# Designed miniproteins, single chains, continued (3): the designs that were tried, part 9

Each design is a single chain, and the fold is of that chain. pLDDT is the mean over its residues in the fold that is shown.

## One batch from the design tools (miniprotein)

Design m8281
Fold by ESMFold2-Fast:
Structure m8281 (fold): chain A 76 residues (1-76)
Amino acid sequence: SRKERKLNEYRRVVKEILAEEGLEAATLKKIATRLGVSVQTAESLRREVLSSPKSIDDVELDILQGVEDIRLAVER
């Protein structure tokens, strides 16, 4: 589905940012920019990924999203 495709794109983009710039650079704004979506859309995709871990990669994303939650609170 369209939603499943976006979730897979989200996972890929997060992995790319982690590989290129490391954990601290993987902010929601950076992810949203790489995906070509709004920050709110990226947050919705993040929430969906966190609700249903499917692999070891999803565990890595969960750790990354923990850091992003702190950043998002500061940026508001």
Scores: mean pLDDT 65

Design m8282
Fold by ESMFold2-Fast:
Structure m8282 (fold): chain A 61 residues (1-61)
Amino acid sequence: MAKVYYVVTFDDEGRIVDLRKTTDKKEAEDIMTENLAAGRGTTVADEKQLDRLLALSERGR
């Protein structure tokens, strides 16, 4: 029953530079807020959204 959240952080070129996994929505939101305060692009994704983001990164090899 635990929903998994992934906090994905991007650099200025849209490349994934950090990935954190948590089952706590508040923790995911706090990590996202800290990354935004640091001037980094960030999003919270579910498992399906993360798979799509990783597939897009793999196509850019």
Scores: mean pLDDT 75

Design m8283
Fold by ESMFold2-Fast:
Structure m8283 (fold): chain A 83 residues (1-83)
Amino acid sequence: SSTDDRVNKIINKQKGLKDEYLAKAKEAPADVQAQIEASAKQLDTHINNAKKFLKDNDIFGTTKELMSMMGYLSEMWLLLKQA
């Protein structure tokens, strides 16, 4: 559906940002790299959950997982900024 297409576009955009932050993390101290990699792993779990809820037409579950994805992506960004 058009809704599924829009949600998948959001997931793919966030996945792209995750990959960008992981690439930038290679220049960070080892402890910061480990934390960013841990956040990326959590983000991957929520991506998988979002896709499952989307397939099940669970709009609430999908939305909740997208919010969690934003949380972990923001954590990766903040860790890179050491904020």
Scores: mean pLDDT 86

Design m8284
Fold by ESMFold2-Fast:
Structure m8284 (fold): chain A 92 residues (1-92)
Amino acid sequence: PSKEDIESEILAAMSRMMASVARMAIPRYEEESKTNPMYQQILDITLEIRRTSEEAARRAEEGDIDGAKKLIEKALELLKQANALEDQIKKA
């Protein structure tokens, strides 16, 4: 395997893990969103993290390393946004 093959496999694995974590969080946020509109925003962001992470995995598997990295960066930024919103709920 080349260095590019190894990098592709790592990026794909990381992206698949991020998508899995997002999927596991969705049922809780769906339930919480019924009583708190801010959890609806967290749910929407989490759904975007899942979609973005799944696309990042696909790009990595296709050898688009730069595209995968940009999508991972986007997913991490969305994760920070979701965490900030949930922290705000917990402080209220």
Scores: mean pLDDT 87

Design m8285
Fold by ESMFold2-Fast:
Structure m8285 (fold): chain A 100 residues (1-100)
Amino acid sequence: GAILSEEQKERAKAIVREYLPEELVDEAIAIIDETDDGGEIVIGVARLLGIELPEWIQDLIRGLTAEQQIEVLEVLLRAYREGGPEAAKAAAEEKALSFL
């Protein structure tokens, strides 16, 4: 997968702080701090939210650029805030597919 720069990891943390409820922010930030792999960050945060992305979508996300992975993360978390796990899953899948 794509390796996130320190600046890209800070943007991912900012997205987490903007869209997630306070009780989930620290756990999501811990996921971002544990790896530089942007695909694993997106998949790990989805899992934290109770979202099981299909394996082929996970593989697709792992193949995206760092910038595209950050965009998937933002869309995932924005949709989670608006409509919960099912909305977040659908939005993340649609966004990942839009890069094909």
Scores: mean pLDDT 89

Design m8286
Fold by ESMFold2-Fast:
Structure m8286 (fold): chain A 87 residues (1-87)
Amino acid sequence: KELKEKIIKMLLELEELLEKEGLIHFENEEEKEKRKKEIEEGVEKLFEDIKNNDYPETEIAKLIKEGKIEELLELLKKRIKEAVEKR
């Protein structure tokens, strides 16, 4: 369960970094708080799906199962950056 908290923290730090770099923008603080809640709920659901084997065996799911949070964060940053650069 501590692993969920670490993932949530890392994802929130990623959102702050993306906002600072100008890659994402929130219309107001309320929208930003809503996004934080969505991240928390999304992580909880993802962990339940993985625990029940209802989640596809993806690279992301493997990294979560193995507790490789730093590698997961780097992978997500890389994919987001590539997606933005290609558009």
Scores: mean pLDDT 67

Design m8287
Fold by ESMFold2-Fast:
Structure m8287 (fold): chain A 87 residues (1-87)
Amino acid sequence: SLNDAKEQALAEIVELVNELNKFVKEKLATASPEEQEKIKKLKEEFSREVERLVGELVAAATEEEIRQILARIKELVEKTKKEIEEI
């Protein structure tokens, strides 16, 4: 059902966010103060965008829309990891 698809997508998003949070913590442990501020800013931007996309996912009317939003969140996770890794 549509509700089952949303619940599955939300569970995947939780796992993706937890993986990014672990990556962020590991990076912060060895980062300089200047690098820490850059990482924190990227994490704040990521969190705001994920919140917006989760809102769109909850409002989604089709399974295709859910899949597209989940794909955007996965892309955002990978983009954020790369930007943090380059610091």
Scores: mean pLDDT 90

Design m8288
Fold by ESMFold2-Fast:
Parts: C-alpha cells; structure tokens; sequence
Structure m8288 (fold): chain A 92 residues (1-92)
C-alpha cells in the first residue's frame, strides 16, 4: 500500500538526519519498491529522476561516494513522499 511506502520514505529521511547513511539508502529503496509494486510508475519515475539529478549535482560538488549516494536517495525519498501525499489528498 502507498501508506507503507510513505512510512519507509519518512524513516529514510529520519535515518539520514540521525547520521545513518546506509540505513537511509536501504529504507529509501524499500519505499520505492513498494511504490513500484503498488503500480505507481509515475511516482517511481519522478523519484528516480530526483535521485539521478541529485547524484549529478553532488558529484560536481566533490562529495564522497557514500555522501553522494545517501543524499541522492534522501532526495528520492523526499520526491516520492511529496508525490504520494498529493495522491492521497486527491483520493480523499
């Protein structure tokens, strides 16, 4: 369900805030997979696009590989969360 994907995206963002970069990436990936399994391909594409754009940006800034990955997946989680919340509001 979309609500379960939202929970994983929120947990990914919180893990990054707590300094757990590896857990943030894992949780963000789980949220995205649940969104894909639920058939929300448009949300998946938007989230993946945000991730790829963030990766390019942080690579240009010269960050470490682990920091680039963590930040990119957190941006993916933020984008997925925003789109999922919009969908839930519309379906109210």
Amino acid sequence: KIEEAIKYFEEAIQAYRNGDKEKAVELAKKGLELMREAGHEDIVQAAENARDEAKKYYEEQGLSEDEIEARAYVQMANAGLEEARKLLEERK
Scores: mean pLDDT 84

Design m8289
Fold by ESMFold2-Fast:
Structure m8289 (fold): chain A 94 residues (1-94)
Amino acid sequence: MKERLLELQKGAALIREMARAEGADPALLARLDANLQRLSELLKDPNATKEELIEALKELRATLAELRGAATNPRLVALLDHLLAQIDELIAEL
């Protein structure tokens, strides 16, 4: 699980850079940065609960879904669709 969450975090960071380059809403990028920081903190916390991880993943998913709705670059759209599917699978397995 931890390895999958780390790969998800890397994928989201790449999407963040691409979205920024494509002129995405700065408020959405700031929200994405906050969601990624929260996930990073939970992954380093040995006392982090399953419920806290699920909540953080749901918040990240909501931000990525908003970015997906605004995205016009086909490559960015495909990466967002892939990451949204990964988050849904991780939430189901937690």
Scores: mean pLDDT 85

Design m8290
Fold by ESMFold2-Fast:
Structure m8290 (fold): chain A 81 residues (1-81)
Amino acid sequence: MSEAEIEAEIVRSLALMAASVNELLAKRSEDPKERAEAYKKAAEAYEEAAREAAALGRDDLAEEARRLAEEYRKKAEEEAA
C-alpha cells in the first residue's frame, strides 16, 4: 500500500465516523430541523467516503457510499419539509 493509499484510507475512515456520528445525532434528536441538518451532514460525509473509495479503486465501496449519501440527502429533505 502506497502512502497515498494509506492517506485515502485514513480520510475515508474519518468520513465514515463523521457519517455515523451524524446518523446517531439525527436518530436522537426530536427536532425536525436538527434531524434535517444531521442527515445532510451524514450525506456529505458519505460523499467524501465515496470519493476516497474511488481514489483507492474500490468502486464497490464508492457506489455503496454514494447510495447512502443519496438516501440521507432524501431524509434531510423530508425532515426539512
Scores: mean pLDDT 84

Design m8291
Fold by ESMFold2-Fast:
Structure m8291 (fold): chain A 69 residues (1-69)
Amino acid sequence: MEELKKEVIELLKKVIEYHLELHKEEMTEESLKSVKEEFEKLEKEIQKMDLKEIEERKKRLEEILKEFE
């Protein structure tokens, strides 16, 4: 369980990093702050998820990452 949550958080970080890189020229300080706050909120939500929700989120994030590479 804890290992899966850790994997999902790492995948989420990678997705956020790709999003920031793609929109680098359009990012304002306000947008960067918003992205950071959303990430912190999502990380807290992941900690509250059950096993089924974590597995579903992992699959979704892996699919998004494959789209980038």
Scores: mean pLDDT 76

Design m8292
Fold by ESMFold2-Fast:
Structure m8292 (fold): chain A 104 residues (1-104)
Amino acid sequence: MEEEKKKKEKEEIVKKLEETSEELSRAGTIVATGSREEGIKAGREALERVKELGKDPLAKKAAEKAAELVESGIRLQEEGNSYGGSMALLSASTELWVAARQIK
């Protein structure tokens, strides 16, 4: 019973990590190709998703690291560095994608 419950919890968090990684990748594209305001909005929406993900103990470390990268990306976009902002969001996406594979 305990092993089945832990396996199901791991499967759910892996899916959330993968979905949030995809959202960060989309936000990175918006930062690279959209307006500054659209990029900042996308980054802030992605940051709230990463913070929600960090409430799960299995995702906490990866989510904290990803949140730092997203916050850095938002700041770079606010400063007019859209390329740096996009790279930071894509790095956050990669961090969550790698974490999902480490849990499996």
Scores: mean pLDDT 83

Design m8293
Fold by ESMFold2-Fast:
Structure m8293 (fold): chain A 66 residues (1-66)
Amino acid sequence: SAADEALIAAVGAAIRDRALAAGLPQAEADRLTAEAEARMRELLAAGVPAADAAREAFRWVEEAIE
C-alpha cells in the first residue's frame, strides 16, 4: 500500500542517517539501508504488522552496526 511504502521510505531514511552517524561509509550505509528495506518488505508480505516490521528492521540494523 502507499502507507506501507511511505513507512518503508521513512524507516529507510532513519536507518541511513543512523548508519552514517555510526561512521559507516556512504556506500555501506546505502547497502545496509537497502537490505533493511528489503527485510521490512518481506515481513510485511508475510503478514507482520507495519509497526512490528519497522521495529525488526531497526533491531536488525543495530545488530549489523556493532
Scores: mean pLDDT 84

Design m8294
Fold by ESMFold2-Fast:
Structure m8294 (fold): chain A 67 residues (1-67)
Amino acid sequence: SEAEELAKKTAEAAKEHYTKAAKEFGEGTVTVEAEAIGDEIKLTVTTEHGSGTTTTSVEDAKRAIEL
């Protein structure tokens, strides 16, 4: 479906955006993973201090990338 395709593209863009930002601030090993789950984006950030996961709508993820 179009929603699933848009979610997948947004997840890919979010991964790229946050990976770049995290490495710029992290100075160490940082891994960012983004996954499309239906019409939602699951974002996982892993550092040497731990990992955090959040889930957001495609709309919110797209807005965050463009800001």
Scores: mean pLDDT 71

Design m8295
Fold by ESMFold2-Fast:
Structure m8295 (fold): chain A 78 residues (1-78)
Amino acid sequence: MMEDLIEKAAKAIEDGDLEEAAKYIKELAKEKGVELSEEEALTLAKTVYQALQQNPKLDPKKAVRAGVESMMEQKKRE
C-alpha cells in the first residue's frame, strides 16, 4: 500500500534513519514499476531530509511523494 510506505519513509527521515527511509523509498518506487538502486534511494532520503531541515513547514509525506515522482520521471527517460 503506497500511503503506508510513504508514511514509513517520512517517519524514518524525521527520525534521521536515512538507511531505513531508503528501504521504504525503494519499495515505494518498485510498487510504481521503477527499480531504484540503494544509492539513488539513499540520495533521495538525504535530499528530503535536507529540505525538511531548511523548511520545517514542509509536509514530510508530500516531500517523499514528490521526490519519488521526480526520480521516477527521470528514470523513465533513461
Scores: mean pLDDT 79

Design m8296
Fold by ESMFold2-Fast:
Structure m8296 (fold): chain A 75 residues (1-75)
Amino acid sequence: SELDKLLKETEKLFEKLAEAIRNKDYEKAREYLKEIKELMPKLLEEMSKVFPKEVVEKARKHLEELLKKLEKLIK
């Protein structure tokens, strides 16, 4: 499904981001974070088709918080 493809792609990007951070490659980390941010609206839209609204809103809030923390870490 479209959701499964987006979840797999997002997982791979987070794995690459974690590796870049471990290697102190903050340029690569910023690029992967940007790609993750670009995928998030699509992921949340596909989630809204299969999950209740309250679940999607919690996911959005947690994801936005995680991305803010990661951005501060790699600045």
Scores: mean pLDDT 85

Design m8297
Fold by ESMFold2-Fast:
Structure m8297 (fold): chain A 76 residues (1-76)
Amino acid sequence: MEALGERVEDKKSLTPEEKAQVVALATAQYLAQLAALPAEEARALLEAMLAKTAEIEDPQEAELARATLEAVLAAL
């Protein structure tokens, strides 16, 4: 529902349910942006970004970024 008032920029300790909601919203936004790119280029970009998530020092941010990118890649 559109009533989610969470700011993606706030790095709070999220519950698994809240993390799933954030990932779902971010996945939808990324898919909308990537729809303008050829599928092969979008996949290559996502794979490169996914590799870089290993360099994120914040464990929650790394988890959310990986889950979002993997969901976007799977949905392509």
Scores: mean pLDDT 73

Design m8298
Fold by ESMFold2-Fast:
Structure m8298 (fold): chain A 98 residues (1-98)
Amino acid sequence: AAAAHLQRARTHLEQARKYAEEGDIDKALEHALEAVRHLGRATDLIPQAPLSLKLKLVALEIRIVGLKNDPNATPEDVLREIDGLEEVLDQVEAIAAA
């Protein structure tokens, strides 16, 4: 069910934010990527999810993978991408509830 994937995405985003605020970039990015996987599965299960949300999620995944490979990545960079994933989650939850 899409709802289970949305709940898992929310839990991983909460952990990602906590680790980013603590300065643990590696753990924050690991949880952010798990949130991407669950959001991707949720959007695939929701036929009303617009292509624009799917493309936004792909762009966020590319940026998060880029941060994982960037030795100069900051917690602020990670938090920016977490904010983007939280926006996607809120939009997907609103579509699923309609």
Scores: mean pLDDT 89

Design m8299
Fold by ESMFold2-Fast:
Structure m8299 (fold): chain A 67 residues (1-67)
Amino acid sequence: MRELTEEGARLLNEAIEAAQKAGWDVATAVARSAVEEDDPHEMRQRALDAGATPEGVELAKRAAEAG
């Protein structure tokens, strides 16, 4: 997050907020499945089936990667 422009920081904050709205637990489940599970695709589908939107899951993943 160093040397981020004002616009970049704003976009990052929006991504984090959107991820939390989509379900921080969903983002955590996806991230955890990528490390623990051999097939993260199945866990991602489970998260989507639980009510997360595809866009929300992707934003949540990016937010988790950014911190």
Scores: mean pLDDT 53

Design m8300
Fold by ESMFold2-Fast:
Structure m8300 (fold): chain A 72 residues (1-72)
Amino acid sequence: GPMTLNEIARELMERYLAGEISEEELRELLIKAGFTEEQAENRVRFARLLKEGLSEEEAERRLVAEHLAQNA
């Protein structure tokens, strides 16, 4: 069957982390796959933090903090 959006996002993030695609290509491919611009940008930010060497837990914590700050 077709891949889920989460499976597509994970595969694209893995390709970005491997250096196979750029951050802009990651964003464009996520949008093309069916993510909104906001959803794609959130995924790109998460992938960027992972590429900078943060753990998944640290990256998730950072994004939650940024989301709360932006909505305050």
Scores: mean pLDDT 83

Design m8301
Fold by ESMFold2-Fast:
Structure m8301 (fold): chain A 80 residues (1-80)
Amino acid sequence: MAAAEEARRRAEAEALTEGLTSALKKIMERSLKKTKFPSEEAREEAEKKMEEEIEELKEKLRRLAETAAEITAEVERRRA
């Protein structure tokens, strides 16, 4: 039972993370296209920084999903 619940939770977190990451990537790509950079190096630096921020956000989103599950479990415990 526990393994099946963990697999379900992991699949849901992955699907949500993928969806949000895809949406953020599109927004960032649009912003980069609208932005006029003083040099090509500045543009490449901004692109690298955005990629790093997206990876960091992915990790934070996974932790947020875990925190939400913990809060739900606590609410259920308080009802008992």
Scores: mean pLDDT 72

Design m8302
Fold by ESMFold2-Fast:
Structure m8302 (fold): chain A 89 residues (1-89)
Amino acid sequence: MYKYDKQELLESLRAALDGLPARALYDPPENYPSITDILKTLIEQMLKLGVLDEETAKRLLRRLDEHAGDRQVLAEVAQELLSLLQDFL
């Protein structure tokens, strides 16, 4: 298995995030747990790579835990992550 450099990991995170706001808004509710799990994984990876700080990560994770069934919240979290990643790149 080839090792990733940081730039390749960031590009993979961007690709994963790019469709998530639309998925949160338009996917059926049975997909919300899957979308939430993807968002949590992306938050952890972005925190590990230094894209976001611990306070931002905790805030977004708490928002997902409190509002997991809300498609607007899922879309807003995904859009915020995408914006933070774009600002970092």
Scores: mean pLDDT 79

Design m8303
Fold by ESMFold2-Fast:
Structure m8303 (fold): chain A 63 residues (1-63)
Amino acid sequence: EERVALIEIALGVRKATGSKEFTPEEEERVIELILGLTDEEQEYVASLSPEAKRLVERARERR
């Protein structure tokens, strides 16, 4: 719930700013949040954007 909201905010900021890329530090923080999600929540996050799907796939590779 709370972690999903934080991920949505991070993705929204990236879309609205002049930068489309996460820094390595930001990407790692988002991956850590995704690792704490249920499988259902991870599927939801992956549906938000192609970038979100990429991050979910990277998080799943680390489990």
Scores: mean pLDDT 68

Design m8304
Fold by ESMFold2-Fast:
Structure m8304 (fold): chain A 93 residues (1-93)
Amino acid sequence: SGMAIKKLIKKFEEKLKALKEKMDKLGVPKKDQQKMLISLILKFAGFDGADVLKLLELDTDDIEKEIIKKGEEQGRPEFGKYLAKEIRKIVSS
């Protein structure tokens, strides 16, 4: 439902902000920050730690496709599409 997706997006945005602030305080390099942020997105998409490591070896277009597919499989296609757009923002920043 739209309300359940809005709650997921809000939780995601809060965790994304907290992770980014923590990495900035620790002086984490930009490329490593991008990997950590993408890992967070993949975890929110429903991938486990082993799958996250495998997906991080893929290019951005393939990661986007896998997230969209996962969203469809979980009955949350709108959330999957939202997370795929967030990946694109991270790699283009």
Scores: mean pLDDT 86

Design m8305
Fold by ESMFold2-Fast:
Structure m8305 (fold): chain A 59 residues (1-59)
Amino acid sequence: ASVAEVARGLARAERLSPEEVAALSPEQKQGVAQALEGLTGVALSPEEGVRLLAEGAAA
């Protein structure tokens, strides 16, 4: 599965809205990037991870 598909699944599992994703602290954003990297093997910056999670939550 693509990183975007995994991020969408994560947003749905956690029941996150795009607004909740935007409100994440810098530490939580780092955690999102690390979680997506662990699930996909793709290294992401915190900004990239949060962007993908926000796009997933909006879909």
Scores: mean pLDDT 79

Design m8306
Fold by ESMFold2-Fast:
Structure m8306 (fold): chain A 88 residues (1-88)
Amino acid sequence: MEEIEQKLVEFLKEVREEQIERYKKGDKRPVKREVEIEGLRVKVEASIEEREDDGKKYLITGARVTVTSEDGSVEEGGVILHVEEIKE
């Protein structure tokens, strides 16, 4: 179980870094990646959005994670990958 969690965290970190790099180049399109971890199919769709809270603007990178087992069972969840204040 711990090894699956570590591989998932590492994969999410790679997706986060790719989304941030794309944003720096002006590309705000979702990052879609799929990987197989210990027989589980993990699909991640990361998107970036701007939100305003308390007069400050924030850049939020969120991801939807879909995990499919070998038996075809599907579990879905959401996770926040990054939050950054937009200074201007």
Scores: mean pLDDT 77

Design m8307
Fold by ESMFold2-Fast:
Structure m8307 (fold): chain A 96 residues (1-96)
Amino acid sequence: KEEEAFKLAVEAINAAFNGDLETARELYQKAEELAKDNPAGRALALVAKGVIAYQEGDYETAEKLFEEARKLAKEIGDEDLVRFIDIVWERVKKLK
């Protein structure tokens, strides 16, 4: 379950970067459902939502979603996840 939630969230992030926002929304919703007891999966689902918001031009919402994901990753002590979130944020900002 935890591995499946993580995989779906990563696939949602990739779909969002490719501009396939409909697929990205479907994938992150599934990831959220599977990640009910998995805070790492929830943080990645928030990252997928942030990439979608950025692609739609909603920069302010994207920034807030990335901050929420980063805060969640820090609260669970997952420094690798914090680093991954920071990398995705830097990549999404370069899409302008």
Scores: mean pLDDT 82

Design m8308
Fold by ESMFold2-Fast:
Structure m8308 (fold): chain A 144 residues (1-144)
Amino acid sequence: NLANVLKNQGRLDEAEALYKRALELNPNDLKTLNNLASVLKNQGRLDEAEALYQKILEIRQVALPPNHPDLGTSLNNLANVLLNQGRLDEAEALYEQAIEIYEKALEEAKAAQAPPEKIAEYEAALAESKDNLAKVREQLAQQA
């Protein structure tokens, strides 16, 4: 839609205005909250992005069962913001939680013979979270 097109074109201020308008009508729309958080992160407005990703995580923790991959995604997104802020210990803890959830979700998806595309999505998310965790741990080792 228009807000997503503007975001993809790098027209972040215009995309932000449209996402905020949408949230006036539906304050808990997870897709719009996630898109706005992504825009704010891309603008370097990390504290504002953190607040939105935290809100998304809290909504998902109430709504979703344990080990749901969307919980892993929320934890990974929040960890990415914390990493960009240099909050390495906090980012490490959230990446570890996201990895555990993705590993369990991937095991369950394989056991259920989920479509290859779904398995590939979970494997990609797991690989990304593990790569980011390795980078955090390397930086922490240099500070010790």
Scores: mean pLDDT 87

Design m8309
Fold by ESMFold2-Fast:
Structure m8309 (fold): chain A 63 residues (1-63)
Amino acid sequence: MAKAEALLKQKKEAQQLADGLIAKLQEAGAKSTPEQAQLYQEKVQQTQEQAKQAIAYLEALAK
């Protein structure tokens, strides 16, 4: 139980950091040129994917 709780806290922290970065990238992209907006959109997708992988990894460790 204690190990699962520690992993849950790590998941929440990782998700909060990712959400904050994604919000900033989306805001910057909306204010940018079309060329830069595409780059920011790619960074958003990569950040979302990395967050999903980190969470999945922590869940796998909880097996």
Scores: mean pLDDT 77

Design m8310
Fold by ESMFold2-Fast:
Structure m8310 (fold): chain A 88 residues (1-88)
Amino acid sequence: MKAEIVLEIDGKKYTVKGEVIVSGDVITFRGKSEETGLYFGISVETKKSAEEALKSLIGKTVKVDIFAPDGTPIGTVEAKVLEVKVEK
């Protein structure tokens, strides 16, 4: 499943486009930031659908894991989720 998430970090907006992976009760979004070229990851544990889980994050502050293009972890930041769009 493809998704687009708009995040706010330190007053700046980041558009992240990527994929949603479902593994049991864990939903992971990993996408590429248009502004930085880095990969951002968000994980939630839920029994809800992936779409419902991701949309439930709108207006909340979440921890975002940052990765280099090769998958190397760079760090973790807090971001506010502004928008979530899921491809049908």
Scores: mean pLDDT 83

Design m8311
Fold by ESMFold2-Fast:
Structure m8311 (fold): chain A 95 residues (1-95)
Amino acid sequence: SGAAAELAAALEAVRALAERAVALARRSDESGGAYRAEADGTIAFIGAVVARAVGAEVGARLEAQARAGGAEGTRRAAEEAVAALEARRDAVAAA
């Protein structure tokens, strides 16, 4: 129950932050560096959650994809992060 509850909380947090990560990445792309640290921090947090729940290599790959791809890369990485956490939640619930 603890692991399933932690995954559910992590998933809700990542869902809430996915939209913010995209918005911050877009602002970073448009502003010439304003919001870059905040975008990077949000991306790093999502990557760390995925690394802990799914695996360090997956988290690192998604973080790299988000940083390299601007707002669109961040959106795709955030969608993959949510999907990976949902799959992990379902696997834990089935075990």
Scores: mean pLDDT 80

Design m8312
Fold by ESMFold2-Fast:
Structure m8312 (fold): chain A 67 residues (1-67)
Amino acid sequence: DEIKELEEKAGEYSEKGDLKAAAEAVEKLGELAGAPEAGKKAAEGILNKDADAAAEGSAGVNRAAGE
């Protein structure tokens, strides 16, 4: 619920081009999921437009949140 809502907001911010808000949402998701380093990696990938880093970090957060 809480993690899922933040994940949806991160995607929405990213689509709107608000990269800072998207990065902050993803970093907080990582903290809540127990994977703060994965959240930070995803946030840095979003800010730097590094799709591979953003995807890898997001996968780490989703794995921690889903398991």
Scores: mean pLDDT 75

Design m8313
Fold by ESMFold2-Fast:
Structure m8313 (fold): chain A 62 residues (1-62)
Amino acid sequence: MKVTEEEMRAAAAGDEEVIRRLAEKYGISPETARRAVQAAYRAGMTPEEIDKALKLAAKAEK
């Protein structure tokens, strides 16, 4: 699964619907998805890097 630039910007801005959909895609909690996307966006990560970060967050949450 990949995060689009639009999804990244919306989730970083606190769009609850996008955050929830990302949480479902990666099998993580909405709060974990929000924290991971916001941190990655502030760090200037690409969508591919955010996809990798969300996968790591899923492993850490498990």
Scores: mean pLDDT 74

Design m8314
Fold by ESMFold2-Fast:
Structure m8314 (fold): chain A 82 residues (1-82)
Amino acid sequence: MEEELEKFIKALINIVKEVVDELIKRGYPPEAIREIMSALPEIIELAKKDYEKAVNFLLELLRKLGVPDELIERVREKLASI
C-alpha cells in the first residue's frame, strides 16, 4: 500500500513538472506557473487521502488558468495510466 501510494505521488509530481515545462515553453505568464506550483503541496496531501479528488482539482486548476483542452486531456490520460 505505501509503495503503491509513493508511486502515484511520484508520477503526479512528474506529470505536474512536465505540464509546467510545457506551459513555460508555450509562453504562459509566470503568475500561472506560480499558481500551479503553490497548489502542488495541497494536491499531494489530497492525493494521499483521495487520489480522484486530487486529479480533478489539478484538471480544474489547469482549465481555470486557460490551459488548452489537448494538454488537459494528455494530463488526464497520464494520471489514469498510473
Scores: mean pLDDT 79

Design m8315
Fold by ESMFold2-Fast:
Structure m8315 (fold): chain A 64 residues (1-64)
Amino acid sequence: MSKETEIKQVRLDFRALRNLSLGYKTDEIDSLEEEALNIVENGGTVSDALPLFDQAAKIVRLKK
C-alpha cells in the first residue's frame, strides 16, 4: 500500500534534517515529524506534510 511508502518517505526526509541539524532544535524537529506522520497515518500524503517539512528545514537553516 502507498501509505507504508509515504510513512517511510516522511521518516527519511526528517532523518536527513535531524542529521543536518547536529542536535539543534531536535525536539522541535521531532514534533514536526510526529505531525507529518499523523497526517500520512490518517490518509494524507507526503505532499500534505510538505509545510511541516519546510518548517523543519527553516529550523535547520537557523542553527548556531
Scores: mean pLDDT 78

